Designed miniproteins, single chains, continued (2). Designs and how they scored, part 72

Each design is a single chain, and the fold is of that chain. pLDDT is the mean over its residues in the fold that is shown.

## One batch from the design tools (miniprotein)

Design m6490
Fold by ESMFold2-Fast:
Structure m6490 (fold): chain A 56 residues (1-56)
Amino acid sequence: MKTESIVERRPAASQAEVDAFRDELVKRLEEEGYKVLDSLATLIDGVGYVGIVAEK
């Protein structure tokens, strides 16, 4: 069992963009055989931060 902690950031104009980015990453990880345990999406000063914890 391998636990991954992934933190990504990119410019975002809205919370919806950050949420979409999170959903994109979650889907990619699940397609790669990971089980997503937790996810976080937040917008701070025009930057979207996404954190994901996943297991394989």
Scores: mean pLDDT 81

Design m6491
Fold by ESMFold2-Fast:
Structure m6491 (fold): chain A 81 residues (1-81)
Amino acid sequence: SELFKAVLEAAQKATEKLLSIRKEKGRPVNELPTDEEIEEARKIVKETLLSKGFSEKMAEKIADLLVKQLLADIERRRAAA
């Protein structure tokens, strides 16, 4: 569905941006995001969903959920290392 595609694209864009910010700042490639990186990811998800016709309330809610899940996954992978 279009909803699923939009959510996937938003998640991919957020992940790519986080990786690019880390490379830009010359930080070691590990999966620990900063608060600034988390906010950038949230912004990208929200903007991507808004561009695809989602309401601001829905885009914000989905962005919060996706960023929370992404952060949890990153922390889980780090804890398992």
Scores: mean pLDDT 74

Design m6492
Fold by ESMFold2-Fast:
Parts: sequence; structure tokens; C-alpha cells
Structure m6492 (fold): chain A 107 residues (1-107)
Amino acid sequence: SQAFLDRIRAAAARVPQELVDAAYEILSKKLTLPFNLSKITAEDLKEIVDAIRKIDPTATNLEILGAMVLAAQRLFKVPLEVAVTNLALSTDPAAFQRFVDAALAEP
């Protein structure tokens, strides 16, 4: 939805580069192109969350999602909206949905 994309865009605009770099380091190892079989697992999502929170323990789920989207944008070399779609398609759907729901529940 547009409201979802607007919240992601706002979060992405304020996340520091160090959080994006942490997400990129993990995503680039898990999403090895050219194969459509590359998949981010629930364990991979936890690894990204833990890596970011080691740098910034106060990082919200929405900020972590913003960092992942920016990292995906850099990996796929696409606009932010396309990066969100590609990240969703490349991630375990149940784990991604739980993470998105947690992020959107934040004020």
C-alpha cells in the first residue's frame, strides 16, 4: 500500500549508513545472483537484526527494515519501491510478514 511505502521511505531517509552497510554485508552473501533460488531465511533476518542492534541497540524494527530496503536497493540497482518488492520475494514469506507487521506496529 502507499501508506506502507511512505513509512518505509521515511525510515530509509533517516537511517545512518553504518546500519545499511551491516544489512548489505549479510544480504549480499545470501542473495547471490544470478540464481532465483537465493532466499533469505528467518535465521538470516535474525542475523541482520542482531548485526544492526550490535551497532545501534535502540534501532527500531522500522529503521532496520529501512536499512534492509536501502541495502536491497544497492544490491538490485533498482528504485526503492522495486527493492521492497524484490526483498519481499527473496525472503521467507512468513518471517518477512512477521517482521513487517512488527515494524508497522511501531508509532
Scores: mean pLDDT 83

Design m6493
Fold by ESMFold2-Fast:
Structure m6493 (fold): chain A 69 residues (1-69)
Amino acid sequence: MGLTYEEILEGGKEAIDLMVDSGASLETLLRMSEDFGHMIMVQTSDGEKGLEAEKELVEHAEKLVKEKE
């Protein structure tokens, strides 16, 4: 279907950015990262890409939370 790996990953980062701005907890952001990684795995049929995306989104979320202190 029409969503690419790049589109889902980019959308995940955007969603995390918006949730951080809205005061979401790190726990919520990590769960969202897992959900987007799973979505990539399903759409691509590639578990490695799903895990890689989850890891990248987790690192992105942790970086944003650290910037807020």
Scores: mean pLDDT 79

Design m6494
Fold by ESMFold2-Fast:
Structure m6494 (fold): chain A 76 residues (1-76)
Amino acid sequence: LPEVEPLSEEERKKNRENWEKMSKIPEVKYSAAELIGRSFAGRGLPEDVVEALKKNGVEVPKTFERAAALGRALRP
């Protein structure tokens, strides 16, 4: 069970906007499922993805932070 605070409406809106912006970046060759799976497995976002987000002024969606936190909580 996830032991993390739910996102507020404002944070959900911002996260959705960041996801939409990220989906429009042609340098991001990974699917959303692959990136979420990597974060959940304890792997960070690929450096090329992080650089593409920085280049386009897009904040890392909180979805990845939450996936990483859940993955850490589920692994002893």
Scores: mean pLDDT 71

Design m6495
Fold by ESMFold2-Fast:
Structure m6495 (fold): chain A 60 residues (1-60)
Amino acid sequence: SELERRIAEVREEINKLLKEVDEQYKKATSDEEKLAIGEEFNKKYQPLIDELRRLLEELS
């Protein structure tokens, strides 16, 4: 279904973002860099989680 396809796509985006942030944290050398990485991650992550919740509610 369209909903199942979109759920899979959002989950893939979340997985990619988690891998991205892990690599960024490994390269970070200061607390300021780590804070900035966390802030940018949250800006991208929160909308994806909100969309996933919305899609899962539509599926049920």
Scores: mean pLDDT 85

Design m6496
Fold by ESMFold2-Fast:
Structure m6496 (fold): chain A 105 residues (1-105)
Amino acid sequence: SKEKDIEILKELIDKVREMKAYLEANPNLTKEQVLALLDELIEFMEKYKPKLSKELQEDFDRIIDALREMKAELETLTPEQAKQLALAFLDSLIGYLEQKIEELK
């Protein structure tokens, strides 16, 4: 249902906001710790994907693929560059998810 989809998207937004806050609060995070946070986000999305409508499952697949591509890029960057790229991605993801919720209302 649309209501269930919106609930899951809100839970994902909350998770992404928590991750962003953690990255911003911890200036000495290693690159490995940044990558581990992205793995946690991928696992969260994969866990909730089967509970979504087919259309949103396809959106989740695209986002998960983008996260995996970003992880590969992050491995080639400095820790500071990796954090900056991760933060920019999380901001973009929040904006996308908020727009998607409005479209579902």
Scores: mean pLDDT 88

Design m6497
Fold by ESMFold2-Fast:
Structure m6497 (fold): chain A 79 residues (1-79)
Amino acid sequence: SAEAQALIDEAARLAREARRLLEEQGTGEKAKKAQELLDKADGYIARAVVALAQGDDETAIALAREAKRYAEEAKREAG
């Protein structure tokens, strides 16, 4: 659905922003936490894409929302 795709796209955008900030951050506790959150976001994005491709809109939306939450947390820790 358009809603699922929009959420996936937003989560992916936030994950890219977090990765950019993390590249500039280097090493440390916040950088490590940002990477862990980013790994979770990437996992949820991948699962949401698969669910959407299979026509499971409810699962895709739920997974994309989790991806967005982790990506937002990763960006916060990276910045």
Scores: mean pLDDT 88

Design m6498
Fold by ESMFold2-Fast:
Structure m6498 (fold): chain A 100 residues (1-100)
Amino acid sequence: SKEDEVIYEAIEFGNKVSDIVDKYLPNNEEAHKLVEEFNLKVYELIEKLEKGEISIEEFVKKFLELGEEFADEISKINPEAGEEIRKLIEETKKKLEEIL
């Protein structure tokens, strides 16, 4: 389903984000905490989508907004990590637009 496909892309984004943060900021507790908080917010959106509380279109919009906010926070710690995350957001946005 389109729902399963957007959930898959959101989870894969979270995995790739964790890899980027581990690469650039392996022992940065603040960055690691931001990753955990981002993942928790994404799982909250997935739960709302699965319960029918939000549409697929609203899920995609809110997910991308969370991604941009996260990229901004990581950029304050490490600009190169933030740039890699923004690139990943652009790639993920294209995939999500193909699903919709």
Scores: mean pLDDT 90

Design m6499
Fold by ESMFold2-Fast:
Structure m6499 (fold): chain A 92 residues (1-92)
Amino acid sequence: MKLTEEQLLIAKSVAAVMRPDQDPEELSEAELAKITFVEFMETLFPDQIEYIDPSELTLEQAKEYYEKVKSQLSPAQKEFLETLLDILEASE
C-alpha cells in the first residue's frame, strides 16, 4: 500500500520535526510510517504507549496499540493509521 501525496507530505513533515538529524527524503516509506505511527500514538495516547524507538517498532506492536485505541479514533484517524499499518505489513 502507498501513502497518498498528502499523507506522505505529513509523514515527512513529522519525521523532519521528530528526527531533525535525518533527511526525510532519505527515509523509506516503511521508516516514515513507523515514525509517524509512534508520534501519532505518543501525541494522542501517551498513557497507552511507552517510549519506543520508531526503528524498533514491530508490526505486531503497532497492531496491538491500534486495537487498544481504535474505539477512540475518528474515521479519518482510523483510515490514516490503517494506511500506516498496511505499509508496515507490506514491508515485512
Scores: mean pLDDT 71

Design m6500
Fold by ESMFold2-Fast:
Structure m6500 (fold): chain A 81 residues (1-81)
Amino acid sequence: SAVAAQVAQLEAHTDGLIAKIEELSKDPAARPLIEKALATAKEDLEALKKMKGELPEEVLAAAIEGAERLVEAAERALAAL
């Protein structure tokens, strides 16, 4: 279904961003990029929490989970630097 395809694309996109954050975390000079990623993920999470009814439930749930995973990945990366 179209919804299942959107969820799969969103999950793949999130996985790619997490992998990029993990790669960046190997370089202390990347701290500003990881901090920006964290700020963006937090803003996206807050916006998504207000979108109930504006997206299919499965898409919104996947987007919220993705944003939460990005926040956790960025926070872990910054803590390791």
Scores: mean pLDDT 86

Design m6501
Fold by ESMFold2-Fast:
Structure m6501 (fold): chain A 85 residues (1-85)
Amino acid sequence: MAATIRRRIAELEAEIARLRERAAELSGSDPAASKQVLELVERAERHLAEAREAVERGDYRGAIDHVTAAEQAVVEARRVAEEAE
């Protein structure tokens, strides 16, 4: 269980890094989209931090809930970035 959760956290961290790069690219052409992507990325990062802490406590349900919330934020950030071109 813990290894599976940590793998998913790492995958989401990689997606967040790509979304930050896209937000930087959008900052000149679509500042509103850039700001929205960054707000969603920050939300995802907070959830991943809480997920890591939950894993360390052995709270795997809490960790999964936080990973799910982070995934939702990443999906929304990706949608915003795609719609902005």
Scores: mean pLDDT 87

Design m6502
Fold by ESMFold2-Fast:
Structure m6502 (fold): chain A 63 residues (1-63)
Amino acid sequence: SAAIQAQINKVLFDTRKQIEPLLKELRRLEEEGAPRSQIQAVRQKIGDIMLKANDEISALLKS
């Protein structure tokens, strides 16, 4: 339905907004040769946000 599509689009928009600053931070850390632990921590945060978004979209599609 159009309502479900609007909700999916909102999840995608909100997810992009959340990961953009983390992607910039990840790029900076990689360019600066930061410790692997710091790089992995940012990657984990991005992964957690994306997993949550996937779960929300899956729930909407099952409705």
Scores: mean pLDDT 88

Design m6503
Fold by ESMFold2-Fast:
Structure m6503 (fold): chain A 85 residues (1-85)
Amino acid sequence: MTPEELEQLREWTDEFIERLKNDPRPLSERVRRILEELDREDESMTPRERRIRAQALTAAVLRVIGDEIQKELEKKRQELEELLK
C-alpha cells in the first residue's frame, strides 16, 4: 500500500469503529447496514478504494467484536466475584 492508502485505511477503520460502537442495534444489524450501503456505493468506487474500504470494515468489525466479547467476559467475572462475597 502507498502511505496515502495506509492513512485512508486508518481513517476509514476509525470511522467504522466509531459508527459501530455508537449504534445501539445488534452487531449483526449494524454490520449488515454498512455492507448494504457499501454495496450500493460499489459503482462509484475504484477497485482500489473498494479494497481499502473492505479492509477497513473488516478491521473495525473484528475490533468491535473483540471489545464486546471482552466486556461480556468482564461482566460475568464481576458477577462471579460478587457471588463469592
Scores: mean pLDDT 75

Design m6504
Fold by ESMFold2-Fast:
Structure m6504 (fold): chain A 104 residues (1-104)
Amino acid sequence: MEEGRRLYAEGLRAYEAGDYAAAIEHFSAAYEVFVAEGDKKSAGMSLMNLGDARYKMGDYAAAIEAYRQSIELFEEVLKEDPDDGISAVSLGVSKLLLKRIEAK
């Protein structure tokens, strides 16, 4: 919805500007809104980007948690819509990012 998309867009702008702390706040807020709305795909995307922002801040434990939660949400979306290309790609990206952090 409008509010969730606005917060997500603000998170992306903060992330692109290198303001990872602001990105974390906006993506966390977007996630809460999308969960309340039942939008699992957008909630998963918000968690994936939240994980990226936390990784940039050096908070690897929080990044791992966010990626794991995003993986669960995308897997749920794909059970309901197996042809959802965005969720399939995002699932793959989240799994690769998780492996990268856990490897070292």
Scores: mean pLDDT 85

Design m6505
Fold by ESMFold2-Fast:
Structure m6505 (fold): chain A 89 residues (1-89)
Amino acid sequence: SLEEIEELYSQLTGGEILILEYIEKNGGKIKEKDLIDYFQKEYGASRTTINQHIDGLIEKGLVERVKGKDEDILVLTELGRKVLEYFKS
C-alpha cells in the first residue's frame, strides 16, 4: 500500500537512501564488494557504516543479499523499487 511505502521511506536514513538509489542506477543489483568500494571512495564512508546501512535495508526488506558465483550480490527488492519510485515521482 502507499501508506506502507510512505512509512518505510520515513524510516530510511540518508545513507540508506543513497545506497538504494545506487543499486537502482546499476540495474537493481550490484556485487556487495563493489558497492562498499564505491561508497568508501566517493563519500569517504567507513566499511562499518556502509555495512550498518546495508543491514538496515535488508531488515526493512528493501534489499536482499544473494550468494553470487564469486561473491555476494545485493538485489533491490520489488518493495525497495516501489519505495524509490514513489518518492522520485
Scores: mean pLDDT 85

Design m6506
Fold by ESMFold2-Fast:
Structure m6506 (fold): chain A 71 residues (1-71)
Amino acid sequence: MSWGETLRRVGEALREGHERGLSDEEVVERVAKILEESGLLTPSQARFAARTLVDAGGAGAAARALFSEVG
Protein backbone atom coordinates (compact mmCIF):
# COMPACT_ATOMS: atom_id res chain seq x y z
CA MET A 1 0.00 0.00 0.00
CA SER A 2 1.30 3.50 -0.81
CA TRP A 3 1.95 5.97 2.03
CA GLY A 4 -0.51 8.45 0.48
CA GLU A 5 -3.26 5.81 0.38
CA THR A 6 -2.43 4.81 3.99
CA LEU A 7 -2.73 8.43 5.20
CA ARG A 8 -6.04 8.83 3.31
CA ARG A 9 -7.41 5.73 5.09
CA VAL A 10 -6.12 7.05 8.45
CA GLY A 11 -7.91 10.37 7.84
CA GLU A 12 -11.14 8.53 6.97
CA ALA A 13 -10.87 6.35 10.10
CA LEU A 14 -10.37 9.44 12.31
CA ARG A 15 -13.36 11.20 10.69
CA GLU A 16 -15.61 8.09 10.86
CA GLY A 17 -14.64 7.49 14.49
CA HIS A 18 -15.69 11.04 15.35
CA GLU A 19 -18.95 10.79 13.31
CA ARG A 20 -19.87 7.40 14.86
CA GLY A 21 -18.97 8.48 18.40
CA LEU A 22 -16.37 5.73 18.82
CA SER A 23 -14.13 5.76 21.90
CA ASP A 24 -10.56 7.08 21.60
CA GLU A 25 -9.26 3.53 22.12
CA GLU A 26 -11.39 2.18 19.23
CA VAL A 27 -10.14 4.96 16.93
CA VAL A 28 -6.51 4.26 18.00
CA GLU A 29 -6.98 0.54 17.18
CA ARG A 30 -8.49 1.29 13.74
CA VAL A 31 -5.72 3.77 12.84
CA ALA A 32 -2.98 1.45 14.18
CA LYS A 33 -4.33 -1.44 12.04
CA ILE A 34 -4.31 0.73 8.90
CA LEU A 35 -0.71 1.81 9.60
CA GLU A 36 0.40 -1.80 10.27
CA GLU A 37 -1.30 -3.02 7.07
CA SER A 38 0.74 -0.46 5.08
CA GLY A 39 3.92 -2.39 5.98
CA LEU A 40 5.70 0.96 6.41
CA LEU A 41 5.62 1.00 10.23
CA THR A 42 6.22 -1.63 12.92
CA PRO A 43 3.27 -2.48 15.20
CA SER A 44 4.82 -0.35 17.98
CA GLN A 45 5.36 2.63 15.63
CA ALA A 46 1.82 2.28 14.24
CA ARG A 47 0.32 2.31 17.76
CA PHE A 48 2.43 5.32 18.82
CA ALA A 49 1.45 7.27 15.67
CA ALA A 50 -2.24 6.36 16.14
CA ARG A 51 -2.25 7.53 19.78
CA THR A 52 -0.45 10.76 18.83
CA LEU A 53 -3.05 11.58 16.15
CA VAL A 54 -6.02 10.85 18.45
CA ASP A 55 -4.52 12.64 21.49
CA ALA A 56 -3.86 15.79 19.42
CA GLY A 57 -7.66 16.16 19.04
CA GLY A 58 -7.27 17.69 15.59
CA ALA A 59 -6.50 15.47 12.63
CA GLY A 60 -5.37 18.30 10.31
CA ALA A 61 -2.49 19.84 12.26
CA ALA A 62 -1.36 16.51 13.77
CA ALA A 63 -1.50 14.75 10.38
CA ARG A 64 0.57 17.50 8.73
CA ALA A 65 3.20 17.32 11.49
CA LEU A 66 3.35 13.50 11.28
CA PHE A 67 3.46 13.67 7.44
CA SER A 68 6.53 15.95 7.53
CA GLU A 69 8.30 13.53 9.94
CA VAL A 70 7.70 10.57 7.58
CA GLY A 71 8.46 12.47 4.32
Scores: mean pLDDT 69

Design m6507
Fold by ESMFold2-Fast:
Structure m6507 (fold): chain A 86 residues (1-86)
Amino acid sequence: RAAEILREAIARANELAPSAPPGTEVVLEITLLSKDGVREVYRATAEALKRARERLAAGEAEIVDVRVVLMPTEEVREQSAKLEEM
């Protein structure tokens, strides 16, 4: 259930965010399978994922995997923007 998976992952990322080293952010690495069979990986903050959650749940892509990772802040911004454009 895409909405439940995203909700739990967002909550987990928010719990870990205060412990992130300076210059990094806790992000979610989401692997999506598009309808044409392409696997895409998005790395986004919990806030960006809240905004994208409705579009992801609408069935434009299938969620294959979700994991919590640490990434440099500069890299996260571009990945989050991609997810928000979905």
Scores: mean pLDDT 67

Design m6508
Fold by ESMFold2-Fast:
Structure m6508 (fold): chain A 55 residues (1-55)
Amino acid sequence: MIPSEEEKKSMADVVIQQRERKLGRALSPEEKQKIYDAAYNSKDGLDFSQRMKTL
């Protein structure tokens, strides 16, 4: 399934929240941007998950 821009943003926001929880701190703007870039360049949720493993 090809997610909409809103769905991609929601996926990125969830991952940002999960990473912030694991780190015990807020992500920097550059860390958040990398996650958003990964989401927007992904074909679907699975592709996004694979890209996040390499970040």
Scores: mean pLDDT 75

Design m6509
Fold by ESMFold2-Fast:
Structure m6509 (fold): chain A 91 residues (1-91)
Amino acid sequence: AAAVVAELMVAMADAVVEKSGVEVSEEELEAATAELRAELAALGLSFPDEVVEAAARVLVAYKKDPEAVEAAYAEVLPAFVAAAQAALAAL
């Protein structure tokens, strides 16, 4: 269950960044991932590395072009909700 949720979160984040057209470099991703990981640790929260990296990628894209990321979310979210509902119904 947790692994499926992590995979869905990563896939959604990747789809949003791709649809936004915003480029995230490996260096920007590494720096943002380290910063987000430190912030989460300060709050006593722990998530799989893949989820933290995916969230960091979206945050970098949003910082560069928030309007493009918001538009991508609006496009991707309905398809992702439908896919999640289909996956849950198959369980």
Scores: mean pLDDT 79

Design m6510
Fold by ESMFold2-Fast:
Structure m6510 (fold): chain A 62 residues (1-62)
Amino acid sequence: MSPLEKQGRELSHQGWDHENQGDYQSASDYYQKSSDLYEQSGRLDDSRLLRKVSDEMREKAK
């Protein structure tokens, strides 16, 4: 696994933790950062999924 993929995974776990705490704004930000890192690593499908989850969290924060 590339360093970018590992960092992306760690950020997605932080997003999950914030989501479970009801902090949807922070969850959205962490999932977005994770998505960006997966995109940079060439994991486009994982990046798209995380972007979608980030957008869903942002909607819940409104």
Scores: mean pLDDT 84

Design m6511
Fold by ESMFold2-Fast:
Structure m6511 (fold): chain A 100 residues (1-100)
Amino acid sequence: SAEEVLEILEETKKKVLEAIRNSKSKEEAIKEIRKIFREAREKALQLPDEKERQIMLDILDEFETLVLTAVKESKSKEEAIKEVEKIYEQLKRKALELLS
């Protein structure tokens, strides 16, 4: 369901933001973020609808790529957090449009 897709996306965002806040280095944050997205993809693979599953996997791949770039290129944790929140809002809208 669209609700299940949005729940996975929201949970993934919350975990990513926590990883950025709590990590001691960019390298630690990147390692934790990769684990978070691996877990999110495993949850997406359990979605019963094939179309929703494919949409979610594509959105998660884009989200991971953009988040890793934001963490790598940001000058501070605060800058990375703001960029992740912007990325999340954009991808949430994209997911909702694809699920319509």
Scores: mean pLDDT 89

Design m6512
Fold by ESMFold2-Fast:
Structure m6512 (fold): chain A 66 residues (1-66)
Amino acid sequence: SSLGERGLAAVREALARAPTERARRALQHVIDGGPAAGATAVHEGGKLLPGGSDADRALAAGLAGM
């Protein structure tokens, strides 16, 4: 997968704490779809968060905020 163990753990934790169905679906796509879904989620997250040096951190933070 495109995410390391830390990234996957963070995504799973965010999924368990997802405040909306939209956030849960986006996080689930990252887990199930791998790199392609991760790239899509990063682009979606880029609309929510301006830029990010660590895509996996920004992705987890942005999606958890949805």
Scores: mean pLDDT 53

Design m6513
Fold by ESMFold2-Fast:
Structure m6513 (fold): chain A 79 residues (1-79)
Amino acid sequence: SSTPLTPREQAILRELGKGPKSVREIAEELGLSQGTVSKIVKRLESYGFVVSQKSPKNPKTTLYKLSTPLEMIEKRLAR
């Protein structure tokens, strides 16, 4: 279902468009708390925009990535 995204959700999607990132990396880049980013990425994952994967470098670190190319997400939101 098409749910409107907040500016923070859009900023996180744009950041993930640059490649898979951890909650910490997203928080550092956007000046947000890790708790805020964690809540938003889990919400975006529930919407089907983002998927989680274990880091091959550290299995305890979860990386988040776009499930759909950023251009497709932005095109859907712009309509």
Scores: mean pLDDT 77

Design m6514
Fold by ESMFold2-Fast:
Structure m6514 (fold): chain A 86 residues (1-86)
Amino acid sequence: AAEKGRKAGELAAKAGLEAAKKSKNSEEASSGTAGAISGIGGQFNAERTSLENAEEGIKGGLEGLKAKTPKEGGLKAAEGGGRAAR
């Protein structure tokens, strides 16, 4: 569980950073940054997350990386990170 939780947080942080890098305006950059921060929080709480929340967090992070827009990527990263932090 803890290792999957850390992976979920790492994927969410990566998705958030990628969304921020691809942003063309401050709103998209803000969304990506929020996703990255959420992913870091997920890593911090990884040992306390359930296996189900860790797996959902991994899914959310991967969806964020595949997102077509920076705003969507940032939001999906934030959802994944939030799941990993639970």
Scores: mean pLDDT 68

Design m6515
Fold by ESMFold2-Fast:
Formats: sequence, structure tokens, C-alpha cells
Structure m6515 (fold): chain A 57 residues (1-57)
Amino acid sequence: SKKEKLEKLIKEIDEKIKSGSLTTEDLVNYIKEMYEIDPSLVTEENLEGIKRYEKLK
């Protein structure tokens, strides 16, 4: 299930990149979903980046 969730998440982000519709919000959500699936795949720097982005809203 974890591997299947990761493959689906990667496919969804890849499709957005290919279509030119990828937004900063999509990247933030991608990192958050990856963290929910496997926290070890997300660095502290990625989490700090999300916090900085959220402050800009």
C-alpha cells in the first residue's frame, strides 16, 4: 500500500509537470502527502520550506 501510494503521488505530480500546470501549492501538497506516507523521505529543509511558504499567504 505504501509503495502504491508513492507511485500514485509521483504519477500525479509528473502529469502536472508535463502539462505545465504545476503550481507552488501542488509542490507543497506533494511534500505533505509524501510526509504522511513516509516521513523519512522528507527532509527538515523541505518542512521549513513549507512553513516559509505558508507564512507568505
Scores: mean pLDDT 76

Design m6516
Fold by ESMFold2-Fast:
Structure m6516 (fold): chain A 77 residues (1-77)
Amino acid sequence: IKFSEEHLKLAEELVTMFGLTRERALALLEEAGTSPEPVETLLRRRLGLSDDDLRNSPRLQALIERIEAAAKELREQ
């Protein structure tokens, strides 16, 4: 899989927000692109996010939309 500059920037934001390694952030984007699982479910499973975390953070909701867009782009490769 080839990551665009925007995918790499998104991975850097995931590193900053969730304390992931860059490799783990990129693996998360790849899994989102290859998995039929909703991004919200994937984040709950991989990052331990609760429904309250998802409900109470407009910034996290915006990040989920960006991950969904990136996953679609990676899936179309």
Scores: mean pLDDT 77

Design m6517
Fold by ESMFold2-Fast:
Structure m6517 (fold): chain A 90 residues (1-90)
Amino acid sequence: MEYIEKGKYLEAAKEYLKKAKEAKEKGDEEKAKEYAKKAAEAVLKYYLSKGDERQAYREAGEVLEEMGFYEEAIEYHVKDAMLLIEEALA
């Protein structure tokens, strides 16, 4: 199966984030949301591949938050918070 290397995940994330910002500036909120979600997913995959699950969810959530998609960002931040609670109780 063809997989993207860690560097290519970050490149994909930057490309999608650029497209999301461009779409938002042009008033295309639906397209901006689609690209922002793709950028967040690429960031998530990159950090998950590094073994830092909390950072992966935090970084992915911040991408969506930066773009103003707070509802979508909440699901990632909740996962980060749950992992923190699990670690703190261990």
Scores: mean pLDDT 79

Design m6518
Fold by ESMFold2-Fast:
Structure m6518 (fold): chain A 88 residues (1-88)
Amino acid sequence: MDKEEKLILIDILLKKGKISKEEAEEAKKYIENGENIPNAELIEKTEELDRYLTSLEVIEEREKNNESLDDVDPEILEIYEEIKKKLK
């Protein structure tokens, strides 16, 4: 998952009320300034963000392998599709 996808994920999670505005702003700063703070340190900031990032990477891997997504959580799949729609 790239930097732009991670930023979109944070916006979606904030909109859905899964993370606080303060957590979202802090997470965005780490992702945007990834030269100063490793992405791994961002994952340790919140359990919700880590869980979503891991789940989305699994979905991306399955899609690349032409595997079925039928067993994926519909909420996570909806978030993944929103991220892809926002990527240009």
Scores: mean pLDDT 69

Design m6519
Fold by ESMFold2-Fast:
Structure m6519 (fold): chain A 104 residues (1-104)
Amino acid sequence: MEEIRRLLERALRLLEEALELLKKVAPDTPEIRKLLAKAEEALARAREALRAGDLPTALRHLQEAADLLEKAMKLLENPPLELEILLGMARLELAVAELLLKKL
C-alpha cells in the first residue's frame, strides 16, 4: 500500500514538472491550451485522491494527465528530451502502481 502511494506521488511530481515545462516551451495554440488545462485539472484531482488515500482514483487521474500531456508533446515540432524523459519516468511509475493495484 505505501509502495503504491509512493509510486503515485512520484508520478504526480514528474507530471507536474512536465506540465510546467510544456507551459514554457509549447506554442500558445487553442488546442495546446485546452490539453494543458485538462491535464492541470486531472493532476489536481489526483492530488485530492492521494490525500484521501483513494489510490485507484489517483492512478486513473494521473493516467489521464499523462495521456493529455503526451498529446500536447506530440503537437510540438521539437519536443525537448527532458519532457520525453519526465513523461517516460511518470509512465513507468504508473505502470508499476497499476500492476500492484491489479494484484489486490
Scores: mean pLDDT 89

Design m6520
Fold by ESMFold2-Fast:
Structure m6520 (fold): chain A 85 residues (1-85)
Amino acid sequence: MEPPTVEAPSSVKSGDTLKVKVTSPSGQPATVLLIDAATGEIVAKAVSDANGNASLSTKGAKPGTYRVVATDDLGSSRPVTVTVT
């Protein structure tokens, strides 16, 4: 089976909820990470629900470029770039 894939909006306002869709061919929940692209710091985490939806809080995230990655037992998704404004 393939690792999960993740979709996110290209931008989100700081303080808003970033809504992410995870596609997991295994049907397993995935851990979704919001990572500061400059520092590599994990600024938010969520677990996907049974429908593949996850919500990441951007409260306290500074404006800048971030990466969204989903991980499960089969591996990690390709990172998706999100701009926090």
Scores: mean pLDDT 81

Design m6521
Fold by ESMFold2-Fast:
Structure m6521 (fold): chain A 70 residues (1-70)
Amino acid sequence: SKEERVEELVKRYLEAAGISESNKVAVKRLKEFFSSLSEEQLEELQKVIDSAKDPVELLQNLAKFLASLK
C-alpha cells in the first residue's frame, strides 16, 4: 500500500540522513510530506534516497528532486 511505502521510505531517509527515529517531529513532517506525493514521485524519491552515498549527497539529491516538483 502507499502507507506502507511511505513508512518504509521515511525509515530509509532517517537512516541515510543519520536522524534518529526518536525525533518524532522529523518523523511526522517526513510522513506528511511523503504522503502528499504521488506514486510516481515516491518512486523517484526512493531512487534519490538509495543513490546517496552520504547525508550531504542525500541533501543535494533531495534539493534537485524538490525543485523538479510542480
Scores: mean pLDDT 82

Design m6522
Fold by ESMFold2-Fast:
Structure m6522 (fold): chain A 71 residues (1-71)
Amino acid sequence: MDEEIDKLIKKLKEKANEKGLEYLKKAENSSDKITRVNYIIMAAIEDEDYDTVIEAQKISVKIMKEEMEKR
């Protein structure tokens, strides 16, 4: 899971504008996986990379499922 998130951050950093980079820094500094993915989605939207938005949403669903199983 963390590898998938890190891969998306790395991919977005290559194309990110200034605002996108701010969202990516917030993603890297967040300890909550859902919050990290939400910032990645925001960064992808700034770059108009809607394929990455979809990938990030799929990761969010996986994280939610894992958190439900831990309860």
Scores: mean pLDDT 79

Design m6523
Fold by ESMFold2-Fast:
Structure m6523 (fold): chain A 70 residues (1-70)
Amino acid sequence: MTEAEEEEILAEAEKLLPEAREFVESNKEEEILAKIKELTERANAGDREAAVRAAALIYEYMKKKKEEAE
């Protein structure tokens, strides 16, 4: 992935953060991890939309885990 493609994915993921946060707060950890796995598998197959959604979900999930560790 080029630096420009990575920057575009991150910028689009930022727009999806509210949706990703709602999903993380509304679902159990197993469901969140299953969705991340599904989206990352699709992203590895070349689905750019799945890559954007995966990045947003991973960010919100990691943020929640960091808050739980405090």
Scores: mean pLDDT 78

Design m6524
Fold by ESMFold2-Fast:
Structure m6524 (fold): chain A 91 residues (1-91)
Amino acid sequence: KEIELLKAAQEALENGDYDTAIELAREVARTGSPEERAIAHLLIAQAYLKKGDFETAIKHAEEARRIAEELGNLYLKMEATNVLLQAKKKL
C-alpha cells in the first residue's frame, strides 16, 4: 500500500506532476512507517523545490533528514540534506 503510493509519487514527480506527487506522498507521511515517512517527506520537499516554494521544501527536507538520522539511514539523510541546501540557496 504505502510502497505503491511512494512509487506513484516518484513517477508523478518524474513526470512534472508535482501536485499529484505531494498528494500521494502526504498520505504516506500520515500513515507510513518511519522509513516510509522519511521518503514521503523527501518527495514532498523535492516537489515543492520544483514548484519554487522553498520555505515549504525546507520544512519537509528537515523532517525527512530528522527521521533519516534517527533511523541511521545515511542515504536518505544525504538526499534530504541535498534538497535542504538547494532550497536554502534559492532564498
Scores: mean pLDDT 89

